# Ledger of designs, part 27: designed miniproteins, single chains

Each design is a single chain, and the fold is of that chain. pLDDT is the mean over its residues in the fold that is shown.

## One batch from the design tools (miniprotein)

Design m912
Fold by ESMFold2-Fast:
Structure m912 (fold): chain A 89 residues (1-89)
Amino acid sequence: MDLEALLAEYEAAKDDPEKLALTALRATMAVLLHSDPEGVTLEQVKEAMRQMAKLIEDVYPEIREVVEKALEETLREAEEHFRELEEKA
């Protein structure tokens, strides 16, 4: 749940930086959706994911391009999730 804990998990599994970046960003989205499933907005989720990407990039600048690509993919996943919620009103 803590951003620091998510980064520690990333640090422990450095074998594939693209996979790890995707996992960290998806975990960020999941934590927010579970913390306030009815109150959290798409823009809040997207902002938190951008903040997570920035934090990973600040700690591991060598994988910036990988993190940016992962952010683009996971932002699309967030938009798809909120599209599905729209069907339920």
Scores: mean pLDDT 74

Design m913
Fold by ESMFold2-Fast:
Structure m913 (fold): chain A 55 residues (1-55)
Amino acid sequence: MSRDELIQRLVQAANDYLQGKLSPQQLLDVFDEAYRAGVITEDGLAEARAAIDSL
């Protein structure tokens, strides 16, 4: 997956999560995929996880 495609998928996953269409785990899986692809940093992944756990 290209960087741009993965960013688009992150945006879509976040919107789906806010609409109740994705579980927290499914959203975290997309963020983990972005981290492995180098789109987000380790700190970014940790921040995302903490934010989701706070919801």
Scores: mean pLDDT 76

Design m914
Fold by ESMFold2-Fast:
Structure m914 (fold): chain A 60 residues (1-60)
Amino acid sequence: QFDSDAAYIGKAAMEDAGEKGSEVAARVIQALRQGRHDEALRIAEEAGPKTAEAVRRVLA
């Protein structure tokens, strides 16, 4: 299931950040893997609304 969540976050990050989407996705996924949910959400909110929503959905 986490691999599907990572793909979902990656797609959202690419839609918000374009060329930097892969970097944003990697940072968010790393924070989630470390259980740093607040940090993951902060990074996602800085990237854009689609990435923030993807992280909120994964954490729900």
Scores: mean pLDDT 80

Design m915
Fold by ESMFold2-Fast:
Structure m915 (fold): chain A 62 residues (1-62)
Amino acid sequence: SLDELIAELARQSGLSEETVRAALETIASQSGRAQETLIRLAVKDGGLDEALLREAVALLRK
């Protein structure tokens, strides 16, 4: 579930679940190249796992 992915991303990154949710919502609000750029930054600078991040972003669309 989305909540489980948020909890896991928060645990791995050391960020709060609220911060992770806000970041995911920001990424999900973008499309195409802009979304890919934000995903790359969240992985490289935010310490988020790319596979879990992409799955959570996809679930936010539902």
Scores: mean pLDDT 81

Design m916
Fold by ESMFold2-Fast:
Structure m916 (fold): chain A 88 residues (1-88)
Amino acid sequence: SMENRGRLLVEMDVGVLRVYIAVLKRTGTPDDEIVAKLRERIKKILEQMRKEGIVPEEVLKIFEDMANDKNATLEEIEKALEEIEKLA
C-alpha cells in the first residue's frame, strides 16, 4: 500500500542519516559541522518526500523542523530521527 511504501522510504532515509552521523562522528568531525551537513541533506530528503507525496504529514513536519532550526544540536537531531522511526 501507499502507507507501507511511505514507511519503508522513511525507515531507509533515517537509516542513511544515522549511518552518515556515525561515520562523521568516527572521523572526528565537529558536532556543528555534522549539524550543518545533516541540515543540507535533510532539506534534500524533505523536498523528495514532498514530491513523492507518500510520507505522512506528521513525519514531514519533523523533517521540516529539523531542516529549519538553525540552533538545533546534534543530540536534538538524533532524538528527532528516533521520533520519526516511532511514527513510521
Scores: mean pLDDT 83

Design m917
Fold by ESMFold2-Fast:
Structure m917 (fold): chain A 109 residues (1-109)
Amino acid sequence: MESLKQAAIRVAKRIKEAAEKILELSKDPEIQELAKKIIELAEELIKAAEEGDMEKAMELADKIVEAVNELRKKASELELSPELQKELFELEIEAAFLAMVVAISKLEQ
């Protein structure tokens, strides 16, 4: 239980870091808005996981995945720097890990 909670917090922190870099690197208002939303959701997930509310953490993880997919769709309409593309790829990988961690946590209940 503790290891899964710690993994969820660790992955959420990495998602937040990637989203913060995207926010810094992009001047596109829609990309910036989606990055800010992902940061806020990641912070809420960290809090929920720290409080042991894994149901809420899973709901927030689903919202993060949805926001990351929306960000990817908007990014596909734009010419992005290699640095931005790298951070988007990192964000997608970490979001997939987050979804797996939360799914595993539910199997322990």
Scores: mean pLDDT 82

Design m918
Fold by ESMFold2-Fast:
Structure m918 (fold): chain A 92 residues (1-92)
Amino acid sequence: DEEEKKKKIEAYIELVERVAEQILREGLSVEDAREIKELIKELIKKGVSVDDLADEVVAKLVDFIENKSPGPPISREELEELVKEIKELIKK
């Protein structure tokens, strides 16, 4: 069961890192990136499955790619801070 818990944590982290890479590639604004972070945090706190988390986050990501908010694109450094906050929540 510890092995399954580790695999679940790794799957959440991998999903978050993949979403972060897409945010950078698409040049999403700081505002849109922060909304995705808050959605991920809310879903993790609710205890949703990795698959449900992926579905919700990908849907939001696609919506923002199609309807980008105005403003400067998020920097790699700022995005890494948001990812770190999410990773700390996953490990609790």
Scores: mean pLDDT 83

Design m919
Fold by ESMFold2-Fast:
Structure m919 (fold): chain A 125 residues (1-125)
Amino acid sequence: SKEEAIKDAQEAILTGFKEGDTAVVNAGFTRLVKVIPELKELDQLAEEALKSLQENPSAANAIAYAEAREKVAQKLLEKGVSPQVVAAILQTDAKFLKTAFPDDAAVQKKVKKLEERAEELEKKV
């Protein structure tokens, strides 16, 4: 069922996050996009931003990717995905950008905002 698919995807994301397995977090997220059709357009925009970032690793493209991912996170919350799961997704995105742009002040400022948003969401659970 759709409800069981969402539950399984959420459990995969939390397990992957706990174990530091980004591939498992990303697989769980991909499953959420497949079962929540209202995410498809926002996810496509985030994937396009990621492609731009991979082709041109600039601070501007990193920030655009982060902003696209924040919109996905907000839609996940609106669709009833657990705040703890959304926090795990945002922390995974923050770690990716923090690792890719360790010395870029603008990207690190955006990373800090993602981490702060994730911490706020964790307090709700």
Scores: mean pLDDT 89

Design m920
Fold by ESMFold2-Fast:
Structure m920 (fold): chain A 72 residues (1-72)
Amino acid sequence: EREEVLERVKAYLRGLLEERVAKENPSEEEVARAEAKIDDLAEELVDTRGLSLEELEELIREEEEARKRIAE
């Protein structure tokens, strides 16, 4: 189900952002941009790549580029 996968992806990406904020203390502007990118990236991954929940766990491990997009 699309909504379930989207929520799982968004939760994971927000978790990465929270870890980054705790360790590197980025500016509020950077955090706001990252939050916006999380929503866009989650929709791209689910809608464009058709991720299942099982595939999501493997993909996230290898999708370090997702973190770079969020940081943009």
Scores: mean pLDDT 68

Design m921
Fold by ESMFold2-Fast:
Structure m921 (fold): chain A 92 residues (1-92)
Amino acid sequence: MSREEVYALARERLDALLERALADPELARELAEKARELARERAAEGDEEEARLLELLAEALEAAAAGDVEAARRLAEETARLIAERAEALGL
């Protein structure tokens, strides 16, 4: 699978998640908190790349909860890019 194909798939799924987060700010905040908890766990295990991805996802969800659609989309795009880069690095 190409980096572009992984990016497109990640974007599609993150856009769907973002639409739900924008419609449900409480759910968005809950998911952001869980993402930050997982990011701390991964960082403690030495997986800084996965921690950074989870931190970006948490920021996107927090922006969505605040109603900042532009920031949420920008952060979701960055998250999708990181997912695609990590998948390529892992030979997926």
Scores: mean pLDDT 82

Design m922
Fold by ESMFold2-Fast:
Structure m922 (fold): chain A 70 residues (1-70)
Amino acid sequence: MLDPKLVKELKEVIDKHKQGEISAEELAEAIKKFLEENPLNEEEMKELAKELGISEGEFEALVKLAEVLA
């Protein structure tokens, strides 16, 4: 079960990126850290995207960006 506090924190980071306050790289680092601490399967990732209020495609793009940042 996803921690509502961590979901809220991710939503705030996404909103800051949409406002231009943080870079896509910083957003990707935040997502990477979240996924390291909370490993999710494909179904759980889709549920998280819905809770964050973003499209599955947008969330998938952010996850792929986070995976490239090694």
Scores: mean pLDDT 75

Design m923
Fold by ESMFold2-Fast:
Structure m923 (fold): chain A 91 residues (1-91)
Amino acid sequence: DIMDMMNRVGDKIRKNGYPDIGDKIITYGTKVIKDPKNRGPMKMIIRTTMRMIDRGKPKISGYVMITGFTGLMNDKKKYKKYKKKRDKYIK
């Protein structure tokens, strides 16, 4: 269920012209889902991202999801990198 939602969001982001962002969502999300404690936070991140895509914001929604997933992985370097990209595109 979470994997299906994540794949659907990744595919929507790819179709909106951001294949690299979509691929990173699948790569990082696949790592994050292996820890059961991440299940609740992942659902919230994915649902928030789906709403942002539906409102015409696929690029920023992709960076929101990548930032969330890298935070859940405890990958401080990637989290900092994608948080900076997210903040840049929020305005």
Scores: mean pLDDT 82

Design m924
Fold by ESMFold2-Fast:
Structure m924 (fold): chain A 87 residues (1-87)
Amino acid sequence: GERAVITITAEDENGLGTGQVVVEDGVAVGARVLEGPSSAAGNLAAMNLAADTRANPELSSAQVIAAGKRGAASLRAAGLNAEARVT
């Protein structure tokens, strides 16, 4: 199956947070905190992406990637330095 690793990084009042979601064929097979506290915006965005992906089994990997990028864009719209990377 097709595998994508989505890494969401954001800076907020809690510092730098980097969360990661592993997606295979539209299924969130893993989610973890790479950096910062679990309460950091980047980590919360990654955990929320994983939860939303599991709640919506009809999503393709491409749609999950797009959702991760929209999450980072929403954080930027709120005034945070945020990015979503896909590998």
Scores: mean pLDDT 83

Design m925
Fold by ESMFold2-Fast:
Structure m925 (fold): chain A 61 residues (1-61)
Amino acid sequence: SVEELIENALKMAEEMSKASGTPLEVVLRQLVAWLERERPTLPPEQAAQVDRVIAHLRAQQ
């Protein structure tokens, strides 16, 4: 589900932040930038799911 994708993305970003010492907000911005770059290559249904993930990640910072 989109909710699981968001939870997994946040968990991954948190773990990457802890491992690298990079602030969580910076890791989240990098993840959003990557998702925005990949979005145009996705089918419409998956692009809509990614839009929802991006919106939630942006709301965290």
Scores: mean pLDDT 80

Design m926
Fold by ESMFold2-Fast:
Parts: structure tokens; sequence; C-alpha cells
Structure m926 (fold): chain A 88 residues (1-88)
């Protein structure tokens, strides 16, 4: 279903976000953190746009699952922004 595909997209993007976070933990450099912040921002923006366009096709539970996934990515990006500020 379109709703299931949307949730699978969110989960795939979450896995990409986790891979970026893992890479930053291995190589905690200014350049790597900046790159991760930019990429996480792009992922969050893409998911936010998809959610806005498809919100009405999701059940309340599916919408909550999507919002939680997006929120986790946004929290991770915010944590890296704070780390970046501490490095500069």
Amino acid sequence: SPAQQLLETAQQKYREAQALMKEVKKENTLEKVKEAVEKLGSIADELDALFAQNRSSLSPQQALEFEVTLGMIQIQRSALILELKAME
C-alpha cells in the first residue's frame, strides 16, 4: 500500500541517519560532523515533505510512527549541531 511504502521509506532514511551517526563516532572531525549535519538536514526535509503530502492517507498509528522516526532524525541532527558549535 502507499502507506506501507511511505513507512518503509521513513525506516530506510532512519537507517541512513544511523549510518551517518556511526561514521561521526568513528571519525569525529569538523568536516565529518558538518557533512553529517547537512545530510541529516536533507533527509529530515525530504521526510517532512513526504509526510505533509501523504498525511491524510496514513492511519493515526502510521502517522505517529512516521512522526517519531522523523523526530528521532531531527534530534540526532540537533545533537550534531551542538557538537559542531563546541568544535568551532
Scores: mean pLDDT 87

Design m927
Fold by ESMFold2-Fast:
Structure m927 (fold): chain A 88 residues (1-88)
Amino acid sequence: NKDVKTAELFLQASYLIAQELLKDPSLSPEMKENLQRTLDQLEAAMKRNNIKVEKSLEELLKEIKEESEELAKMLEDAENFARNPIIP
């Protein structure tokens, strides 16, 4: 699903998840740098399209699930990883 509304919701949710991941002190310097680059790319994309994060992650996930269960699952998996990172 590539409609504009779903893409904007996905972008906002991805940004919030990336911010949460970046707070994890167990991340390697390389992982933090890669995540910061992803965050910068998401911010640039949102800025270009005048997208502002005004909803909670929970609200964004609900709306994405209504549009695409597959995309919502991918974001839920990413959020779960952010909250509970696997420590090797």
Scores: mean pLDDT 75

Design m928
Fold by ESMFold2-Fast:
Structure m928 (fold): chain A 76 residues (1-76)
Amino acid sequence: SEEEELERFKKLVDEEIAYLKKMIDQAKNESELINVRILLESLRKEVERRFADHPELTEEILKKIDEVKKYIDEKF
């Protein structure tokens, strides 16, 4: 069902966020964060596209993505 597919995608988003946070923690300089920023922006666009009909879920997930972006911006 659509609901089950959205739940699976939500879990994949959480896993991707965890992976990106690990990459940020392991980064030694600003240039090593370039790929993380690209991946995070791609994830944001995919969430906005896939959850377009589910604004409450979109807002929740995008808030998590914004927190990761702040984590990147505050790293160095």
Scores: mean pLDDT 83

Design m929
Fold by ESMFold2-Fast:
Structure m929 (fold): chain A 73 residues (1-73)
Amino acid sequence: MPPDSDSLYQQAVDAIKNGDYETAQKLADQLDDMSRQMFEQARKSTDPDVKQALLDEGKRAQDYSKKIYDMIK
């Protein structure tokens, strides 16, 4: 099962608190990749409920990735 975006974001926040910016960057990259995969799955979905769920999860992962990148700049 793919990791939950909320879990990955929490791990990145904890890494930043410990000064581990390398781990935080890796988690941001993973969230960005997850976001792209979810948007691609949403684009191919014909079920409106599934499509909306994938768009919502993709947006969440994208927003988390951006937040982490902004914190480690």
Scores: mean pLDDT 83

Design m930
Fold by ESMFold2-Fast:
Structure m930 (fold): chain A 82 residues (1-82)
Amino acid sequence: SSISDEEQIKILEAMLKGAESEPDERERRGMLLHAVRSLYASENPVSEEDEEADIKREEEEIENMTVEEMRKRVEEAIEELK
């Protein structure tokens, strides 16, 4: 990733705060999904060694997350980066 840990924390905290303040459940889920995908992309950048099956499995895991699981993942990532 081209961004610093401090910048990543700020982005994730902004996304989490935005999602928590969003009254529409679909919009809230979309915000959290975007945050989780951004996090996974920064932690697991695609390389020439990566199997297509591994990338697909990760995307399926992300898409099957509940709103609560997405929020927890973002919160845990913020704490891990601190």
Scores: mean pLDDT 72

Design m931
Fold by ESMFold2-Fast:
Structure m931 (fold): chain A 95 residues (1-95)
Amino acid sequence: SLDDLIERLLNATTPDELVSALVDGFVYAYEKVSGVPPSGLLRSYYRRYAEGLVQAVLEGRTDDVQLLLDDTVKLLESWGLPELAEALRRVVERF
């Protein structure tokens, strides 16, 4: 559920946990919009994106983090998932 996903994001304590929660978030968003699960290729794309965002956070690349986060938040909000967007914003601020 969306609530379980938000809890997983907010409770992520390691980079690997954050990447996995972000990928599951993108999968949830895709299924909500499309009505079908994403392909293996699209899931791989989501993982690469999540890894890139988490790496930018860990390296203190503030401008890259803000750019990627702002784009992702706006996209999630446009898909009717403002609670997921807010959870992402909050968890990124903790790393």
Scores: mean pLDDT 82

Design m932
Fold by ESMFold2-Fast:
Structure m932 (fold): chain A 88 residues (1-88)
Amino acid sequence: ERDALLNQFKDQGQQFLAQVAALQQQMQVDRTGSLQQLIAFNQKMIGIFQQMKDQFKAIGDSDTAAALDHLIEYAQSLTAQAQAELAA
């Protein structure tokens, strides 16, 4: 169970960071559309990370749950920045 959750964490985390980087590159071509996509994507990923955090807590892995808190905070920070950019 823990190994399966760790593989999901690794895969989801890597996909999240790669997609964030890709959307940041797309901002040079379509800034508004890329910001909107980043907000929607981050909101979806926060939900996924929160569910994974709950699973790691259920198996007693508080260290990995804390690492997921950092990813959630990062996604929330990016969302707030993107919302500020769209409001400007």
Scores: mean pLDDT 84

Design m933
Fold by ESMFold2-Fast:
Structure m933 (fold): chain A 61 residues (1-61)
Amino acid sequence: AMAAREAALERDFAQMGEDLAKAKPLTPEQRKKWLEISGTSEEEFDLAREIARRLLEAVTA
């Protein structure tokens, strides 16, 4: 039985989601600068956030 390790991983994911939910949103200027540096499109950034949100809901369900 690896229940303790599985529980620890689930807690880590739940805590990460909680920290993200409490994080202040980036200002429009900071977001644009970050996207420019990373080479990521605004659409890809929004898609990644949506995927992360769905994964968090799946873990907490």
Scores: mean pLDDT 63

Design m934
Fold by ESMFold2-Fast:
Structure m934 (fold): chain A 100 residues (1-100)
Amino acid sequence: SAAVESARENLERLIKEYGASEEEKELLEKALEALIAGDVASAALALARATRLVLERLRADPARAAEAEEAEARLPEAARALLRRLGLSEAEIEEVLAAL
């Protein structure tokens, strides 16, 4: 669909602009492929893994460490609420949060 193509183009633009690592890019592409396939649980898991890598990278930067710490503290409950709304089972939610 046009929406999927737009999402891929936006992802490629963000990766180019913000300098995501190769491992982060691979996880984000895996998440997009899972979303295209309708596999929300696999997409969420890949996004959680990518988010963890981004937070680890930001925490290593003294200029961004405080922002990363605030995001890291807030993310689990926000993620749980979103994943539940998306219809994931409690077991799938716990797997995603363990990867975050």
Scores: mean pLDDT 78

Design m935
Fold by ESMFold2-Fast:
Structure m935 (fold): chain A 63 residues (1-63)
Amino acid sequence: VNEEKYKEAILKALESLARGINPEGNLEAIRELVPYLSEEQKEELLKKAEELGVKEAVKIIKE
């Protein structure tokens, strides 16, 4: 899996979190995959997480 696939996986996890699906599993996936992203990809996903209102994911991506 390359960085583009990691970004896609995180995006799917954010969408699942917004729906209240498996929150612990999705937060764990985001935490595990975020270190593999570029700064530009992190900014894009951070904006998406903020749009979706998933505050815990915003915290993980930002830090």
Scores: mean pLDDT 80

Design m936
Fold by ESMFold2-Fast:
Structure m936 (fold): chain A 98 residues (1-98)
Amino acid sequence: GEIEKLLKELEELIKKISKLLLEHEEDITEAIGRVLRLIGLFEDIKLAVKKNDKEAAIKGIEELSKLVQEILKKSTNPELIEQTQKLLGLLQELKKLL
């Protein structure tokens, strides 16, 4: 369905953003922490969707969107900026389908 397709697209973007953070962030410890938070929040969203827990899924989307906005504000890398903006858009699309 559309939700499963969006979850796969979100997973691919999170993997790409994680790689870009590890390659381009000056503070590697902060980059690792952000990658772990991105993965953890996305796994929470997937679990909430699987359980049909709309409230938990929306909360997870809002927390992940907040983290992505924090990454976007700090980033000067054009590809990281582009990928984080795409991720925010897909998170809003997922929220509308819930």
Scores: mean pLDDT 88

Design m937
Fold by ESMFold2-Fast:
Structure m937 (fold): chain A 85 residues (1-85)
Amino acid sequence: MDVEENIEAFKKKYPNDKVIVIKIDKEILLEILEKLGLDEESIEDAEAYLEKNGYLYIVTSETQINEQFDEEEKKILEEAIELQK
């Protein structure tokens, strides 16, 4: 997956929002992708990519994280979240 291309696309869609990149390195974190609005096929693709490569990156926004995740879920993601400038 081209992370830079996905970051650029996200910045274009949400120009006033802070872009967040989440590093998924454990299968248990894939359960969180459904809350980010990924469909079943995209989640299956993510699972296959994680199994093959050991990690994947998901690009989202600070607003989407705040709307979809509670404080306990955000704490679990804290180590996996990389803020884009």
Scores: mean pLDDT 69

Design m938
Fold by ESMFold2-Fast:
Structure m938 (fold): chain A 68 residues (1-68)
Amino acid sequence: DVRAQVLRLLALGREGDPAALPELVRAATQHPSERVRAAAYLAVAEIARGLDAEQRAALERMLAEGRA
């Protein structure tokens, strides 16, 4: 169910837990549904908005390694 996946990804974004980033990055790059990919990108942006400077630096390192 695409709707359920979208809502779950957006909920992860609202929680702001960086531990969700590996799943969100994978969904954003690999999921066949554009709606799910868009939700994952929005969730990553939402988590980034809730992070402090140190956590944001960690996120950038994860993305650079491609193993977030």
Scores: mean pLDDT 77

Design m939
Fold by ESMFold2-Fast:
Structure m939 (fold): chain A 85 residues (1-85)
Amino acid sequence: MSEIDQIRDLVLDVVKELINMETNPELKEELRRLLEQLEKATTLDQLIEITRRIIELVRRSPDRSPLMRDLLTILEEALRRLEKL
């Protein structure tokens, strides 16, 4: 399995957790749309763009929980790793 595939699977798992935690129905629906796009992403550039969109959306969430902060940190680390590939 390539490093890109490992990072993609990590981001997929994080987004699924974000969807489960999100209480705002509009943000939850946008996360589900991004999850679908992420599952269809076949190129590094697509994965980077979608991950950036997820991070931007999560930053707009009213959820200030420590768990949400940790998930955001994991996404930001994943993005940094993808940008170095």
Scores: mean pLDDT 82

Design m940
Fold by ESMFold2-Fast:
Structure m940 (fold): chain A 94 residues (1-94)
Amino acid sequence: ELRKKAEELVEKAKKLEAKGTPEDLAEAGKLYSKAGDLYEKLGDLEKAEKLYRKSSELYRKAAELTPDEITSGVYLIASAVDDLVAKKLAEKIK
């Protein structure tokens, strides 16, 4: 069931977010993004928007904390993509 899978991804993401390393924050962002995809497929655009926004935030934090410039750049791209998706969903909800 898609909703149960999305909830499991959010729970895993919260645990990774709590660890606070750049790598864990980036992995949490990835899981929040995947959960957002599932909620969007379920038509729950409000939850999807919040999850993509959270993903963007965590990827940005991971980029700021990582010393490797290439890895930081990859995280910034992921953050920008999810920020754009969240903004488009916010326009559809309103």
Scores: mean pLDDT 87

Design m941
Fold by ESMFold2-Fast:
Structure m941 (fold): chain A 89 residues (1-89)
Amino acid sequence: SSLEQQIENLTPEQKATLDAINKTIAAVEDGIAQLEKAGADPDRVAEYRRQVAAIRDAILADPKNVTIQTAGAIQLIGLQFEIDLELAR
């Protein structure tokens, strides 16, 4: 609820950026769930979940920080690529 109020105070451009990042996080989380369902190593699955949580926490700690958002987006793209590669095996 307090986070919802902070998001409501963002500019339309900042809100659109955060929405795009949240969609990317959801896609990565879906990929992790697919890996787990496919019988991937539980330690590897747990590692991916920890990395996504760390990225989310960093962005939410400073939702107006474009540098953190950009770094997080690059990390999420890298994770999505790794997960897609593992799913293709």
Scores: mean pLDDT 82

Design m942
Fold by ESMFold2-Fast:
Structure m942 (fold): chain A 79 residues (1-79)
Amino acid sequence: SSAAQQAAQTLRDLGLFSTSDAVQQAADQGDYQKAIQTLQDAAQRNRDLARQHPQVRDQATATSDQVDDAGKRVQQASQ
């Protein structure tokens, strides 16, 4: 779907290349639940980074928010 492709592009723009590849692979197989889970896991990792490392808090929070928004778009498109 276009939402999953846009999510993969957002991840690439954020430098999350391995996560982008995993999302695209799951979407190519029609496994949107796996794509959504991969996006949720990436957002959680960035939330954890923001909590543990004050120096990167703003960047990690912004990354988490963008990844969460991408995941919500994929979930809505899968309905």
Scores: mean pLDDT 85

Design m943
Fold by ESMFold2-Fast:
Structure m943 (fold): chain A 68 residues (1-68)
Amino acid sequence: MLPTLQEIKDKIKQALEQLLSDPSLSKEEVKESVRHIVNTFAKRYPETISEEEKKEIIEEMEKLVDEK
């Protein structure tokens, strides 16, 4: 069964929290990892994540990294 957009966003946020807890990663490395994760989900579930939604999720996640 295809995941919902909200389920994918929740999984991305969980991954972001793990990346942010790693002291060896710079903010830029965390942003690159998040972009990779979002692109991977968009490639896996193109029916759930549109290009517009992908951009919105990446922007939201990058903003959370900048607040660290």
Scores: mean pLDDT 80

Design m944
Fold by ESMFold2-Fast:
Structure m944 (fold): chain A 116 residues (1-116)
Amino acid sequence: MYKVLILDDDEKLRKEVKEKLEEAGYEVVGVTGSIGETLEFLKTNEVDVIILDYIMGGGSGLDAIKEIRKFSDIPIIALVGSEEHKEEALKAGADGVVLKPFSKEELKKVIEEVLK
């Protein structure tokens, strides 16, 4: 079972993403609300993929991707609100992108593509 870490500062979106991931058969090993919490979590926990909200109140998803890439090569999937942010996230080092709003099936498809 693949181990997923969620980085999002919005409690409602965090719950929705977690529910979709668990229903799709993934293990959510952690949920973090900041870049710093994510980097700390990755020091002591195994993670197969990171699901990251590109727009966060406490920082940008662009900054999060860049900071994580200094520390780790773990696959990153960015949840984006626009087509412009898709290209930006991929250029920053994200391995996949999902446009909000998304279904469980859309999220699962992108995870399967980046974990191949």
Scores: mean pLDDT 83

Design m945
Fold by ESMFold2-Fast:
Structure m945 (fold): chain A 63 residues (1-63)
Amino acid sequence: MEELEKEADELERKALRAALEGDGETARAYFDQLLEVLRKLGVSDEELERKRANFEAALPALI
């Protein structure tokens, strides 16, 4: 896996772990970093906004 793809995977795992532990602020921080890495990987702004909206909608159910 390329460095950026590995970084994205690590940030996704950290965001999910924080959310499951009830730390929504840390989960959002890691997810924001994930979106920046995904932008560098060529993910469109439209897809990034969709991912952000889905994550925010899911957080109350995960916490």
Scores: mean pLDDT 78

Design m946
Fold by ESMFold2-Fast:
Structure m946 (fold): chain A 68 residues (1-68)
Amino acid sequence: GDDVEILKKIVLDALKKLESLPKDDQIELLEEMIATLREKKKKEKNEELRETIEKIIEELEKRLRELK
């Protein structure tokens, strides 16, 4: 649905902005994004949106590991 596409666009735009930041700031913001998305996933009742959030978290965690 539209909510999934909006969420993906917001995350993509945030990730593009992250690329211009120092490594330590990228790590901090990725950790904050992951924490926020985990809280949203716990409260989300829509299965498709929960699966989308989970996949985004996994991608962000992968990027975080690559930076460390």
Scores: mean pLDDT 80

